# Designed miniproteins, single chains, continued (5), part 109

Each design is a single chain, and the fold is of that chain. pLDDT is the mean over its residues in the fold that is shown.

## One batch from the design tools (miniprotein)

Design m19786
Fold by ESMFold2-Fast:
Order: C-alpha cells, then structure tokens, then sequence
Structure m19786 (fold): chain A 84 residues (1-84)
C-alpha cells in the first residue's frame, strides 16, 4: 500500500512539473491525473480480480490517448535537459 501511495504522489508531482514547464497542456495533465486517480481508487477499494480488469481497461484508454503525444513529449523533455 505505501509503495502505491508513493508512486501516485511522485507521478502526480512529475506531471505538475511537466505542466509548469509547458511540456504538456492543461487538458493532457487533467486527463492523465484523472486516469491515475481512477487506477489508485480501484487498487484501494476493489477486490484483486476487479482491480486487474479495471486497470487493464484504464491503461488501454490512457495508452490510446497518449500515443499521438508521446513522441512530442519525449522531444520536449530532451530539449529541456539539454538546456540545463
């Protein structure tokens, strides 16, 4: 349980950082945070079997959504790191 909470907080902070840097849009941020919150809630409040089914469904939706933007986000991250 503690590991899941830590990962949730770390990922949320990373997304907030990407939003502040302008790497992701507010719409992308809200969609990703919502998907994370739904996954976290499922893990916390569901039986193991139901958790796995819901996680696969949410994960697939997130992957399909992120697929067009994944390359663009990676390029912006590389440019940001090079400017350090």
Amino acid sequence: MEELEKKYEETKKELEELLKQGIISKEEYEKMVKAMEEMYDVYKNSDKETVEEKRRKIGKEVMEFMKPSEEEIEKKLEEYEKKK
Scores: mean pLDDT 66

Design m19787
Fold by ESMFold2-Fast:
Structure m19787 (fold): chain A 79 residues (1-79)
Amino acid sequence: MEEKEKAIKYIAEKTGISEEEVRDILSGRRNDWTDEQIEKLDKAIEDYIKNVYGRPDKTAEEVKRELAMAIAKEEEKKK
C-alpha cells in the first residue's frame, strides 16, 4: 500500500525518528521506546490525518492500528 509508505515517511520527517524506527514502533517489534518518542509519533499521526489524509472520521488510534497491521502483514509474507 503506497499510502503506508507515505505515512511512515511523513511521521519520520515530523518526529526526526528514522523510517525503520517508526516501522518498529508501529509494528510493536520493540517495547523499549520512551514515552516521549511514542507521544511524538502519535502527534505526527494526528497531523497526517488532519493535513494530508483529510479524513476526520478516523482517529489517530485507528490509523496507528491500521499501519501496524499493514506492516505486520508485510513482514509475515516474507516468512
Scores: mean pLDDT 72

Design m19788
Fold by ESMFold2-Fast:
Structure m19788 (fold): chain A 70 residues (1-70)
Amino acid sequence: MTEEEERNLVNRMKELVENYENLSDIEKAMVLMALGSFKANEKAISKLSADVQKEIKEMVEMVEKAVEKA
């Protein structure tokens, strides 16, 4: 995947998370499943590049903050 394609994918995911309260129940469930997957796979994530780890951490924090607001 190119750096531009990775950036576009991350931005798309962040937009979805930012709109969490306006998502359907199934979309909210998918976001929560992704959060659970990241927490379950912390060791695998720690082997990825620092930049990717930072983006995953930011997405997890955004999801947790959005869920707390809901």
Scores: mean pLDDT 71

Design m19789
Fold by ESMFold2-Fast:
Structure m19789 (fold): chain A 82 residues (1-82)
Amino acid sequence: TEEARERAIEAAKEELEKYREKLLAEGYSEEEVEKAIEEAARRATEIAEKLLEQSEEERERMLAQAPPEARELIQKVIEALK
């Protein structure tokens, strides 16, 4: 549902907030960081939705190919979409 999608995007943003301070310290502006978090949250949600269309076994296999940070983010989003 639309509500589940919005909850998933919010969960992704919350997970990505832990990177905000680091990105600001690296010289990115607050606007750039907010835009990056927004875009990453939307992409993670889209990926999670597509993975949920797969079998659990295939989903696990696909996640194993992702970097650890991306896997953690996508798993959080999948939990929010359930």
Scores: mean pLDDT 79

Design m19790
Fold by ESMFold2-Fast:
Structure m19790 (fold): chain A 111 residues (1-111)
Amino acid sequence: MEYEIKVHEFDSAEEAIEYLNTLPESKKVAVLIDDVLYTEKASEEVLRKIAEAAGLPFKVSTSNQWKKGYIHVHDFKSFEEKKNVFKALITYKYNDPSTPKDTKIKIIEVE
């Protein structure tokens, strides 16, 4: 299957969250902040394409802690849960004192 990957880069949590609110339920979405990649559950083929678009190696985290350079996969139960978790992740990670001030937020879409 051929997948179209689109990467959007944002300078602020507010802009990234506003963009995320415009996305339809049918879009598969991943968020990259400070080399921490968070994505919804997808096939291995799709996850590999998301990692490539994020500039990261295909390494899936097996821990409940956020790890730089790793992919964190979540099996969302609803579209509402997905949006709320991604918004919380963006807000938390972007405002973390350990996150560099020049850090961009990337939203990766799969069609």
Scores: mean pLDDT 78

Design m19791
Fold by ESMFold2-Fast:
Order: sequence, then C-alpha cells, then structure tokens
Structure m19791 (fold): chain A 91 residues (1-91)
Amino acid sequence: SAQDAMLAALAEVRERLKAEGASEAALELVDQMEAAVRANPDASLEELLGLAVRIVGERAGLSDADTARVFASLWAASADLLDFLRRLLGV
C-alpha cells in the first residue's frame, strides 16, 4: 500500500539521518511524518508526500503557496519515493 511504502521509506531516511549525525529536530520531523502517514491509511502516495512537505514547511515557517511550490519542485526532480524524502530532509 502507499502507507506501507511511505513508512518503509521513512524508516530508511531515519537510518540515513542517524548515520549522518542529524539533529534531534530532524528526527522529530520524521516522527511527525510517520504519525501523519499512520493517521491516513487510505491516502494516496501523492497525498502522503504532500503531508510530509507540509510538516517541513510548517517547521520552516513557509506559506501554503511556498509549500506547494516546494512539493511541485520535489515531485518534478525526484527519481522515486526515497529520493523525494531524502531531498526534502536534506540527506
């Protein structure tokens, strides 16, 4: 499912963040993303990725319009789900 794929990719990103010595704040973003994904079991992959970008955008103080532009840019640039999440979280 989209939920299972998203949770697996977030687990991989979490391990990469830990290996690179990422801050506790970055790991908290992954925790928030996992919670949002689990709360939305029927959501599409696009909708779940939109939630992930919104979580980062809110932490960064971005407007809804800027958050939507970040999503569109990542969607166009990313090769796959893992690439999208790595780009979003800076790993």
Scores: mean pLDDT 88

Design m19792
Fold by ESMFold2-Fast:
Structure m19792 (fold): chain A 103 residues (1-103)
Amino acid sequence: LREEVLRHLDEALAHLGEALKNAKDKEVKELVREAMSYVASAIVALDEGDLDTALEYLRLALEYAKEALKEAEKKGDKETVEHLREAIRHTEEAIRLLEEIRA
């Protein structure tokens, strides 16, 4: 289960990285960097066994990724939108799996 969570977070980071690379808008890039930072912090928290902190960081990453998605959609940046949707999907799945471990 931990390995499954980490796989989803690796996929989320990969898609956030592609979104950052493809995004042309400065605001979108800044929101994506914040999302990436929180995913990285969640991975560190998971390594330390702190599931509550990891979950909190992933929820923050999700908020930043969703804000980036809204801004990318306004700009018509289809490639960035697709990568952000995948990053959000993987982050949400990681959150669900972590909530199941805590239950």
Scores: mean pLDDT 89

Design m19793
Fold by ESMFold2-Fast:
Order: sequence, then structure tokens, then C-alpha cells
Structure m19793 (fold): chain A 100 residues (1-100)
Amino acid sequence: GSLEELKKKIEELQKKMEEGRAFVRSLSDWLAEKYKDDIERLRELFARKQAGEELTPEERRHFISLAVKAIFAVSRYRLSPEEQALVDELLREEFAERKK
């Protein structure tokens, strides 16, 4: 390809990267608003664990619970109405397959 074709591809990649950054920022802002207290507590427990502090069994359970809640929140944020309908269909299919 020409130098001009390479320039166009770089501009397209930059646009996609900007869209990706905007998505991550919007997701982070949404999580911070909806789950502020949970995120602050998760951050506190994570910082203590990284500092080499041994968490109590109750604190470990709470940490895992908050982490799972955050994962589900992220998954839910990614869903358009069409993707939500697909998730509902896939869950029904998976539930039917697990029926002995």
C-alpha cells in the first residue's frame, strides 16, 4: 500500500482507540456512581492484602463477594437491549441443558 493508505489505517486505529477509551471511562464513571461504597471497600481490602496484611475469614468472604458483584456489574453494563435478549436466550438454553 501507499503511504496515504497507511496514514488512513493509523487514523482509523486512533478513532477506535478513542472510542475504546471513552467506553472504559463511561463504564468506570457508572461503576463509581452506582457502586461507590462497594468499590471503596474493595479498594481498602485489596490495599491491605497487597501490603501483606492477612485478612480475617469474614473479610476474605466479603472481598470475594464484592469482587463477584463488580464482575456482574461490568457484564451487565456491556449489554445493549439486543445483547440482553441474547443473554436471556443463552441462559434459558444453558438451564435446559443442565436439566437432568
Scores: mean pLDDT 68

Design m19794
Fold by ESMFold2-Fast:
Structure m19794 (fold): chain A 86 residues (1-86)
Amino acid sequence: KWKEYLKKGEEYLKAGDLEKARVYYAKAYEIIREKYGLEPPEEKRKALAEAIAKLGEVYKKMGDEEQAKELYEKALELDPEHEKAK
């Protein structure tokens, strides 16, 4: 389910529909958090970091640099090796 939302977020981001991209990436993030909690296992932590980093990318494209920075920092806390958040 959350993988489908990541895919939809990516499709809307590529289409330039930033609001829908934000909605779908946020849905993916919330589902991962709800299912695995705030301290998920390592593999699921990487998936959570990916969803957060993608959400940060959307906020950056929307001009919300403050929210983008906070989301990238959170992604790096979950996965320090995350390339997109560096």
Scores: mean pLDDT 74

Design m19795
Fold by ESMFold2-Fast:
Structure m19795 (fold): chain A 89 residues (1-89)
Amino acid sequence: VPASFRILAERAERAIAEAEARLAANRDKLSEAVQQQVRETLAELRAFVQALLDQDPELANLAHQELLDRARELIEEPLRILDEAIAAA
């Protein structure tokens, strides 16, 4: 596995762990709709991690910056949803 793919996978896995912990800690403050939205974004992030570890040809053919931008979007989304929903609760 390329070092760049490993680093992105590790970053994504840390984001998943953080989001899961925040979701668990604030479950009573969050609507079922928000909880479901977070679970869906985490499922997409898990699929991205698996694609990186599998050395998916579609990811390997992306420009380096495009790969980084995609990783950022997938990583930031569940945490952003949680931060906004928790602040509003």
Scores: mean pLDDT 83

Design m19796
Fold by ESMFold2-Fast:
Structure m19796 (fold): chain A 69 residues (1-69)
Amino acid sequence: SEVERLRQELLQHALEGEARLKAVEEETRKLGEEVDRDEALKKGHKEGAEIVAESQRKGEELTAAIERA
């Protein structure tokens, strides 16, 4: 039960991270067309890297919790 809950949280967090990355990619593309491509790419790269790092850290935390349960 607890392990199943943690696995569900891990999956949900991965899906949220994927959705956020897609949103950043889409916004970066639009901003690049409308305002400044280089500036939009730098912002998108930074935001994307932060999302990936957060997802990996949370994934490791939840995986460790599953192993302890």
Scores: mean pLDDT 77

Design m19797
Fold by ESMFold2-Fast:
Structure m19797 (fold): chain A 95 residues (1-95)
Amino acid sequence: DEVDAELERLRARMEELKAQYDKITEELNKIFKEDGDGVAALLAFRNYPELQEAVRKKIGKEKADKVLKLFDERNKALTEMSRLSREIARLEAER
């Protein structure tokens, strides 16, 4: 049925997003293990531009930009997973 086909498609997309989330989390954990204090400071000083720039200079601009990008990408994956979870629940309620 059309509802079953759509559920299968949404569940497949959820599996893809989970794999992406796990990969991003592994990359973040690797950087955190390498420089946990620097990563924590970078996130804590998000609203303090001068302090954030000082952290970026200490841990390196490339590493700081990578952490912020990976964190943003992981949050986007979580938001999409949340939307798919609601859509799956809605379609399951139709059955």
Scores: mean pLDDT 82

Design m19798
Fold by ESMFold2-Fast:
Structure m19798 (fold): chain A 100 residues (1-100)
Amino acid sequence: SMEEARKEAEELIKEIVELIKKYEAGELSPEEFRKKFLELVERIKEFAEKYPDLPSEVYLHLAAAVHEAREFGEKNGVLSEEDRKFVSELIGFLLKLASA
């Protein structure tokens, strides 16, 4: 349902926020942050492929959260150029869905 899809998107955003908080608290190594963030990026991609016809605000909120985490990871030197490209491709996909 649309309600269940919105709830799943909210949980994905919460997981991104908690990942950043755990890294800032010193609870995750750079390698653990990178691995968990890329796994989360893949889960968000799978979510968007499963639910391609949600309200635009859902994809915009996901794109904003992913963008913030990418910028955080880049600032902290935990993401490679290839990682940043992969994450940017997801952001582009989410923005394309938001504009459909």
Scores: mean pLDDT 90

Design m19799
Fold by ESMFold2-Fast:
Structure m19799 (fold): chain A 87 residues (1-87)
Amino acid sequence: MPSIMEILKEAAKEILKIAEEDPSTPEWVKERLRELVESEPESVEEFIEKLDEAVTLLMTTSTNEETKKRVQEVAKKTVEEVKKLEE
C-alpha cells in the first residue's frame, strides 16, 4: 500500500497538473506547487501544511469553477485516504 507521503506527493502532482491546465491560475501559485512536488520535506506534517496552503492559494486566485471543483475533489480524496491509514 502507498505511504502517506506517496499519497500526498501524488495529490500534489495531480493538483499541479490541474493548475497548469488553468490559464487563470497565477504563475507564482503554479511555481509553489512545482516546488512542493519536487521537494524533499522533513516531515509528513510539513508537506500537508504546504499542500493545504498551496490549495488555498489556488482556490482564492483561480477564476475557473471547473479547476476549483477538480482541486477540491483531489483534496477531499487525499484527506480520506490519509485518514484510513491513520485509523
Scores: mean pLDDT 79

Design m19800
Fold by ESMFold2-Fast:
Structure m19800 (fold): chain A 83 residues (1-83)
Amino acid sequence: SKEELYRRLAITYLELALERLEEAGVKGEAVKYVREALRYAEAGDLEKAIEYARKALELAEKAGDKLSAQYLKIAIEYAEKAL
């Protein structure tokens, strides 16, 4: 379905955000929140996935990590469309 496509796109962009943070050597809460968002998105709990992705986004924006923030924004948009 179109909703399943959007869920898969949300997961893809969450994975891109996680890869970017790990490549940058980022540790702590931002990585933890992206991992939780992925866990919930894979389980089909999109409301929880969005909650944790938004927490990660706030931290990425505070850190000035524009690329991680962009990936997280795109992931959130697709997750919202999948609801």
Scores: mean pLDDT 88

Design m19801
Fold by ESMFold2-Fast:
Structure m19801 (fold): chain A 65 residues (1-65)
Amino acid sequence: MNTIFRAALAEAMRLTGKSEEEVAPVLREAAALGDVEKAAALLQRRLGLSPEDARGIAEAVLAGT
């Protein structure tokens, strides 16, 4: 796991109040999609992030890929 992914994980945990065990698998799934829009949609659906926050986290995760 690279530094950018770890930073995105910390931010997603801060925004959602969820644990690493809840958030990390969803972020890994989002990264595997290789598409910011699909990743953002997944983050909204699975973590309840706003469209704006989900896009920011998706961009950060994919920049680390």
Scores: mean pLDDT 80

Design m19802
Fold by ESMFold2-Fast:
Parts: sequence; structure tokens; C-alpha cells
Structure m19802 (fold): chain A 117 residues (1-117)
Amino acid sequence: HHMEEQKRRDELREKAVEIAKKLGASPEDIERLQRVLDRLPSVEAMEAAVKALENAKTPEDLKRVIDLLEQAVAAGLTPEELVEFLKAISEGLKNGDLDAGLDRAVARLNERHGVRP
């Protein structure tokens, strides 16, 4: 199980790097992306992160996703909270409105903590 999980994480990391390179990411942003993906607590969180990257259309979108991933990991979100956060970011990117996606992500986190926005 552990070896198969590690292989899946490696495949997801490689896919994320390929997406970033296609979007014109700098070597620094690629390194930041690899580091934050390695800090994600579950394969499901990594899959959600890769899905958000697949919906990124510009280098600016990519950089915003990396910044948001670093912030979410630093905030100590649970694996389930990270997945929901990344799904909201993915929706925002798909709709061309990342700020609206971020607002939805924050609202969902506040609901999980029993606090209304």
C-alpha cells in the first residue's frame, strides 16, 4: 500500500510539473510547486491540486494556485478541508473567476469550523 501510494504521488507530481511547464512556469515556480505537493497530506488532495492546475489557463493562474496551495498547507487544513478548498479553486479557474472560487473556498472552510462568513 505505501509503495503504491508513493508511486501515485510521484505520477501526480510529474503530471503537475508537465502542466506547469506547458503554461510557461519559471524554474522557481516549478520548484515551489513540487515542494508544496510533497507537503499535501493525501493522494486525494494531490489529485484535487492537479485538477486545479489542469483548469489553469495562464501563467498568472498557475502562480495563484501555487500561492494558494502554500497558504492552505501553512494554515494546517485537514486532508478533507484541502480537497474542498482545491475543488472550489478548480471551479473558479474553470469559470475564469479565481477570486470567486477563493471566496467560496473560504466560506466552505468557515462552515466546517461552525463559523458563518
Scores: mean pLDDT 77

Design m19803
Fold by ESMFold2-Fast:
Structure m19803 (fold): chain A 97 residues (1-97)
Amino acid sequence: SMEEIREQVIRGFRALALLGELWLLVRLGENNPSFSLEQLQAAMIATLEEMLSLITNEEAKALIREFIARLPSMSLEEIREALDEFNKEFAALLKKE
């Protein structure tokens, strides 16, 4: 139905907003000495878990779960690189829906 299409579009938009929040969190981690690596990891995991609640694509969910699993063991530099790769792969998967 048209309502189902609208709901999918709204969920997609919210997921993209959260993707933007991930980039803001990384920049906060790079520029704010009061924001620790552990706080960055925790905040990013919470944001990614919220993204999981909004998307229906199983491949995209798997990509998010993989990122969540890796986050606690990554340095700030590794997180930045992983987020760039995640952004590219996640955007490609959303284009298939």
Scores: mean pLDDT 84

Design m19804
Fold by ESMFold2-Fast:
Structure m19804 (fold): chain A 72 residues (1-72)
Amino acid sequence: SLADKIRELTAQLLENPEDEEGIRALAETLVEAYKTDPALFEQLAREVFTALRGTPAYEPLLKALIEAFKDL
């Protein structure tokens, strides 16, 4: 499922917070969740940013997500 994919990408990013490809993939998959169900996106985005809080991935992911939304 989309939720399982987002959780897997988040776990991988916790192991390697500087993974630029992982950050992009997670941002794109979160936008896909928004297009499918905005409530699902809200729940999953909250989970992701809570898990990544205080890691080097937090700010780059936020920037990647904003950029991904601009392409809508």
Scores: mean pLDDT 86

Design m19805
Fold by ESMFold2-Fast:
Structure m19805 (fold): chain A 65 residues (1-65)
Amino acid sequence: MEEIKKKAEEIKKEAERLGLDVEVKIKDGKAYISLTYRTMDQAAQAVGIAAKAVVEGFTVDKISE
């Protein structure tokens, strides 16, 4: 869906601004997000990004170091 792709790009840009790595996959009609953090401060930021993504209709696949 075009709308979900735009939301994915928005989330990616926000995560990049915070120094996080983000991956979005769309399969079987579901959008999945994966976040990689380096520090405990970034882990808190990753949780914030994940919460925003869930509100936008994404499923959190993983949050990892």
Scores: mean pLDDT 76

Design m19806
Fold by ESMFold2-Fast:
Structure m19806 (fold): chain A 76 residues (1-76)
Amino acid sequence: SREQAVIYASYAIDLIGLVTQLRLKKDPNLEEFEQEVKQDIGDIKKMIAQGMSVQQLKDKVEKILEERTKKANKLL
């Protein structure tokens, strides 16, 4: 749906933003973090493909973003 696509795009942009910040800092953990972000994006795509509801998708991606933001802040 359009709502699912908007949620996905918004969270993908935020996750890419975290990767970009670590890349600009030339962080030695960038490669590991980038692989984890790629996995998260893949998982979100699978959830959408499996017909997860808009609310369930929002709740799941918010938790993923919170976890990745916490990890990125420890590296920055």
Scores: mean pLDDT 76

Design m19807
Fold by ESMFold2-Fast:
Structure m19807 (fold): chain A 82 residues (1-82)
Amino acid sequence: MLSEEERQRTIESLRKALPGFEKKLLDAAERAAQGDRQALIESSKLVTAAGIMYAAAVLAGDEEIASRLRELMKKAQEIVDS
């Protein structure tokens, strides 16, 4: 388990990064759905990053952030598959 200090730093970093990350991933997913190959690659990389952030949120014990990342990954995949 992370120390309490490391856990709090992880939560704060994720909370600060999440809004910009969400916008970036959804923008890439929508461009990928329109046939942009570079955006498809970027979307795939961002989904991988979201999975890593999800694991960090789970380890830090922030269920709210973990749930938001899980839903974000699902939404991005649904957009790309459209």
Scores: mean pLDDT 83

Design m19808
Fold by ESMFold2-Fast:
Structure m19808 (fold): chain A 56 residues (1-56)
Amino acid sequence: MAALDKEIREAVEAKDYDRLIELMREKIAIARETDPVVARVGEAELARVEEEKKLL
């Protein structure tokens, strides 16, 4: 697995929402160059994580 995906998993396990949001934004930026569908799914996931952080 790519290092970025590993860091995302670690952020999820640590419940570090700030780190997770940062890593997800990086992954979406990379995905926009290679797979627009993956980028769109990532954007939806990011929006959900940001809402979860607000409900903290």
Scores: mean pLDDT 76

Design m19809
Fold by ESMFold2-Fast:
Structure m19809 (fold): chain A 98 residues (1-98)
Amino acid sequence: SAAAEKARAEAILKEARERAEKYLKEKGREKLSKEARGAIYMGTVLGLEDEVIFELADIAEETKGDGEKFLEKAREIAEKYNAEKLLKLIEEEEKLRK
């Protein structure tokens, strides 16, 4: 199990980097904010599709410095795409902030 967990973690990091490169190319940007990189990584961990991950990266970039507004917009994306794992993660984060 330990070897399988390590292989999975390495695969997720590789996929997240590839998605970050694709996102930068599509947006004509040189660098990602920490927030957008985090959104791409999290979406990759959750097994979300590129279109969902890129919308999350867009709102992370737009709402940088405002975590509450990020969660509100991320919830809208989760509901739009029926992304159950993302919605559950948002609800847990909202619960921790109360």
Scores: mean pLDDT 83

Design m19810
Fold by ESMFold2-Fast:
Structure m19810 (fold): chain A 73 residues (1-73)
Amino acid sequence: MLELIDLLERMVELLEAGRTDEGAELTAQLRELAAANPEATERLAALLEELGDVTSVEQARAALAAARAAIEA
């Protein structure tokens, strides 16, 4: 989960900088983390569902906030 948050933070920064190509690579890493963490599958599935339509920095930030909230609980 913490590694997932780090990747999401980096993805937000890259989207803000307009570097969508590197964002695609980070998305692949997120999918690998989801596959490697079956215990977190339910939370990761919900997060990835939100990320599926990410077309703006605001959407990426919302997903990051949700991931952080899940860890704090």
Scores: mean pLDDT 63

Design m19811
Fold by ESMFold2-Fast:
Structure m19811 (fold): chain A 97 residues (1-97)
Amino acid sequence: MSVEELIREAERLIREARRRLEEGDLEGAIRLLEKALEVLEKALKVASPEDLPRIRRLVEEVKRLAMEVLRRTEDKELILRAIGLILRAIGLLLELE
């Protein structure tokens, strides 16, 4: 799978997650963000230096949307999943810098 295909898939998943957030589907949003981060982790393994800024931007977007889920939910499982996703995204951003 090419880095471009992985980046495009992550962008698609992030756009769908944003739509789910707009609809109030917090569980659907977090599930899509978890998939997006997995795709971005795969993209990073095959990325050239030129791809890193775009991957970083998408990881930061996943973190931002997961923080939005965390602010809107009172569900214990969703809180834990959102926190886990935020921490994973931060870890990946630290690897990028």
Scores: mean pLDDT 88

Design m19812
Fold by ESMFold2-Fast:
Structure m19812 (fold): chain A 62 residues (1-62)
Amino acid sequence: GPLTPEQREKVLAAIESAEREAVRAIIEDGLTPEQARELFYQRLADAAGITPEEVRAFLESL
């Protein structure tokens, strides 16, 4: 089913931090853009207690 309002707020609140971490991982740890994108979705999923697939579906629905 769709994300709860609380889950949506947690995803949106975590975007800036997850983006910074993903960019840092490319620059400092040598992650590929694909690996960094997976890390980004995983961090957002962890913040809201949902799956990366649910995060992707939510962001694509905006």
Scores: mean pLDDT 86

Design m19813
Fold by ESMFold2-Fast:
Structure m19813 (fold): chain A 95 residues (1-95)
Amino acid sequence: MKEIEELIEELKELVEKMINSNEEEAEKLVEEMLELVKKSPVELKDLFKKVLELHKKGELKPEEAAGILTVLMEVMKEKGYPEEELRKLSEEARK
């Protein structure tokens, strides 16, 4: 969906800024990324799978993919996703 692609592009830009920021700025950028994901109406599992797909295609740098996936895992935990489901997603990301 266009909404998923737009959200990934915004998150990618925030991760790039975070990598080039000091500790205080990086913390604010992480909070901004968490807020964007929480407010998004997109299915988080679909978003997670799309990030992995783009990374495998070389469209996302390893640092960008890792940053986005970390934020998604944090939001999923807050929304009550089961630990076993989160573990399986993490294993898929390591492949």
Scores: mean pLDDT 79

Design m19814
Fold by ESMFold2-Fast:
Structure m19814 (fold): chain A 70 residues (1-70)
Amino acid sequence: DIKADLERGPAEIAELLAQGLLSEASAKVYMDVVRGELTEETVEILKTVAKASDEQIEEIRKQLEELRKL
């Protein structure tokens, strides 16, 4: 669950990856969010793996823009 994965801290994401409980796709989305960006590859993962709508992706972009102001 990419949505739940994005709510976790970096150490917790790394631990879940090591245990095989987190997908590589979820980890990639998390890393892009931490960098304050959405790559084309991350958008494709959100659409194909998480079945995110265009509206949900636009909402994520807006949240990242807000985070960049901090």
Scores: mean pLDDT 61

Design m19815
Fold by ESMFold2-Fast:
Structure m19815 (fold): chain A 81 residues (1-81)
Amino acid sequence: SDIDQYIQQLQRQIQQNPNDSITWGRLGTMYNQQRQYQQSVYYYQKSIDLDPNNSSSWENLSISYQNLGQYDTSQQYQQKS
């Protein structure tokens, strides 16, 4: 699918530039769209580890934890966004 091809492209980009917080965040969004919320959490976590000022990754982490049923964790990340 087009999404799978885009994920592969983004994965190649992080291999070349592992400190690109935006690309890590985009990978999180792609996995979230596919309802792969644990993978989404992993990539968003990497994004905020690299750039704590990436407010969209904090917000999207909150949403991903909500989708995993981890509501207390979701609320903590929502307060950071």
Scores: mean pLDDT 86

Design m19816
Fold by ESMFold2-Fast:
Structure m19816 (fold): chain A 62 residues (1-62)
Amino acid sequence: MSPAYIIAGKDLSDEEIERIAEAAYFAARESGDEVIVEARASPEVSRRLTEAVEEAVERAKA
């Protein structure tokens, strides 16, 4: 399957991070696709986004 790419720009709010994680959850659950996240944000925001997406993908596999 083709991986799903999530490319996030600068200045992500907590709400935007949650929306991206939710989209990753549905992509993983419905298609079984790999989710690859690329964030062009601060290291702290990039880390938060990556952690939220990984948690969402793990929940989809449960």
Scores: mean pLDDT 69

Design m19817
Fold by ESMFold2-Fast:
Structure m19817 (fold): chain A 99 residues (1-99)
Amino acid sequence: KPGRVNELSEEQQKLIEEKMKEVEEETIEKYVKEKGVDPEKLEKYLEAIRKAKEILKKYVAEDPKLALEKAREAAKEIIGEEFPLEDVIGHLHDKMKEI
């Protein structure tokens, strides 16, 4: 199919935003179920997810793989080593494959 490989449609970008909202909600639900989550830690996790979303939106049109790697690095810088970031990024990668 002839088309631009490096461009996402406006509709695809909106789908990415919607899927990122789902990731935020699932993260909140997981930590609520675990009980005893520190509110400051939960807020930090959400900040990391939001930062990852911004990086994905910026780079995904050029290279989806690079975008995911940059998002992972930025989120890790915010959270550090305590957060199960790989699970969240894995879920995000699966959502990106749907788009």
Scores: mean pLDDT 64

Design m19818
Fold by ESMFold2-Fast:
Structure m19818 (fold): chain A 99 residues (1-99)
Amino acid sequence: SKDDIVQEVRQLSRQLADMIYNEGQKKNDTDLVDEAINFAILSDGMAQDILKTKDSSVAQGYVDYIQQFVDRVKPHLSESVQQKADQIVAQIQALVDQL
């Protein structure tokens, strides 16, 4: 169902935020920690509103926002965390494409 897709997208967005938060904590990178916290708050609100509009362009805007966040934080991430982040974004895109 569309509700199951929205829940899975929200779960993946939280997983992404948590992973980047943990990387920031491990590296004592306060900017990365702050970016992850801000992303967690804003992305959850956007997911609830944007994905329920059933507008594919609005849903794509949400994915673009997540991609922009990942691209911005990439220089602060280890190669393995970058790969995991890219995988999560790809999973979110695939789910949004089903809406």
Scores: mean pLDDT 84

Design m19819
Fold by ESMFold2-Fast:
Structure m19819 (fold): chain A 96 residues (1-96)
Amino acid sequence: HMEKIEEEIKKEVEKELEKLEKENKKTFEALKKALKESEGGLKELLEELYEKMPLINAYYRVAANSDDEEIRKLALKKAEELEEELEKKMKEIVEK
């Protein structure tokens, strides 16, 4: 069961990521440009945000919209874990 639930979450997250990228194409293009123009710690910070923020949002969307209660619970947990990882990574970058 767990392995099937993880595969279903992964599929739903991928679909939400595609929607999020289409809905926010201009924002993603602007972020890519800012990332290319940044250097040092700011570039490292923007890379983490660019990579993880869409994924976190996709997990939150799955947690809000999935018809499966178990998928919703696991997606919410994964979103929270990713937020904690992002916060920890951002602190490490700032401490350097």
Scores: mean pLDDT 79

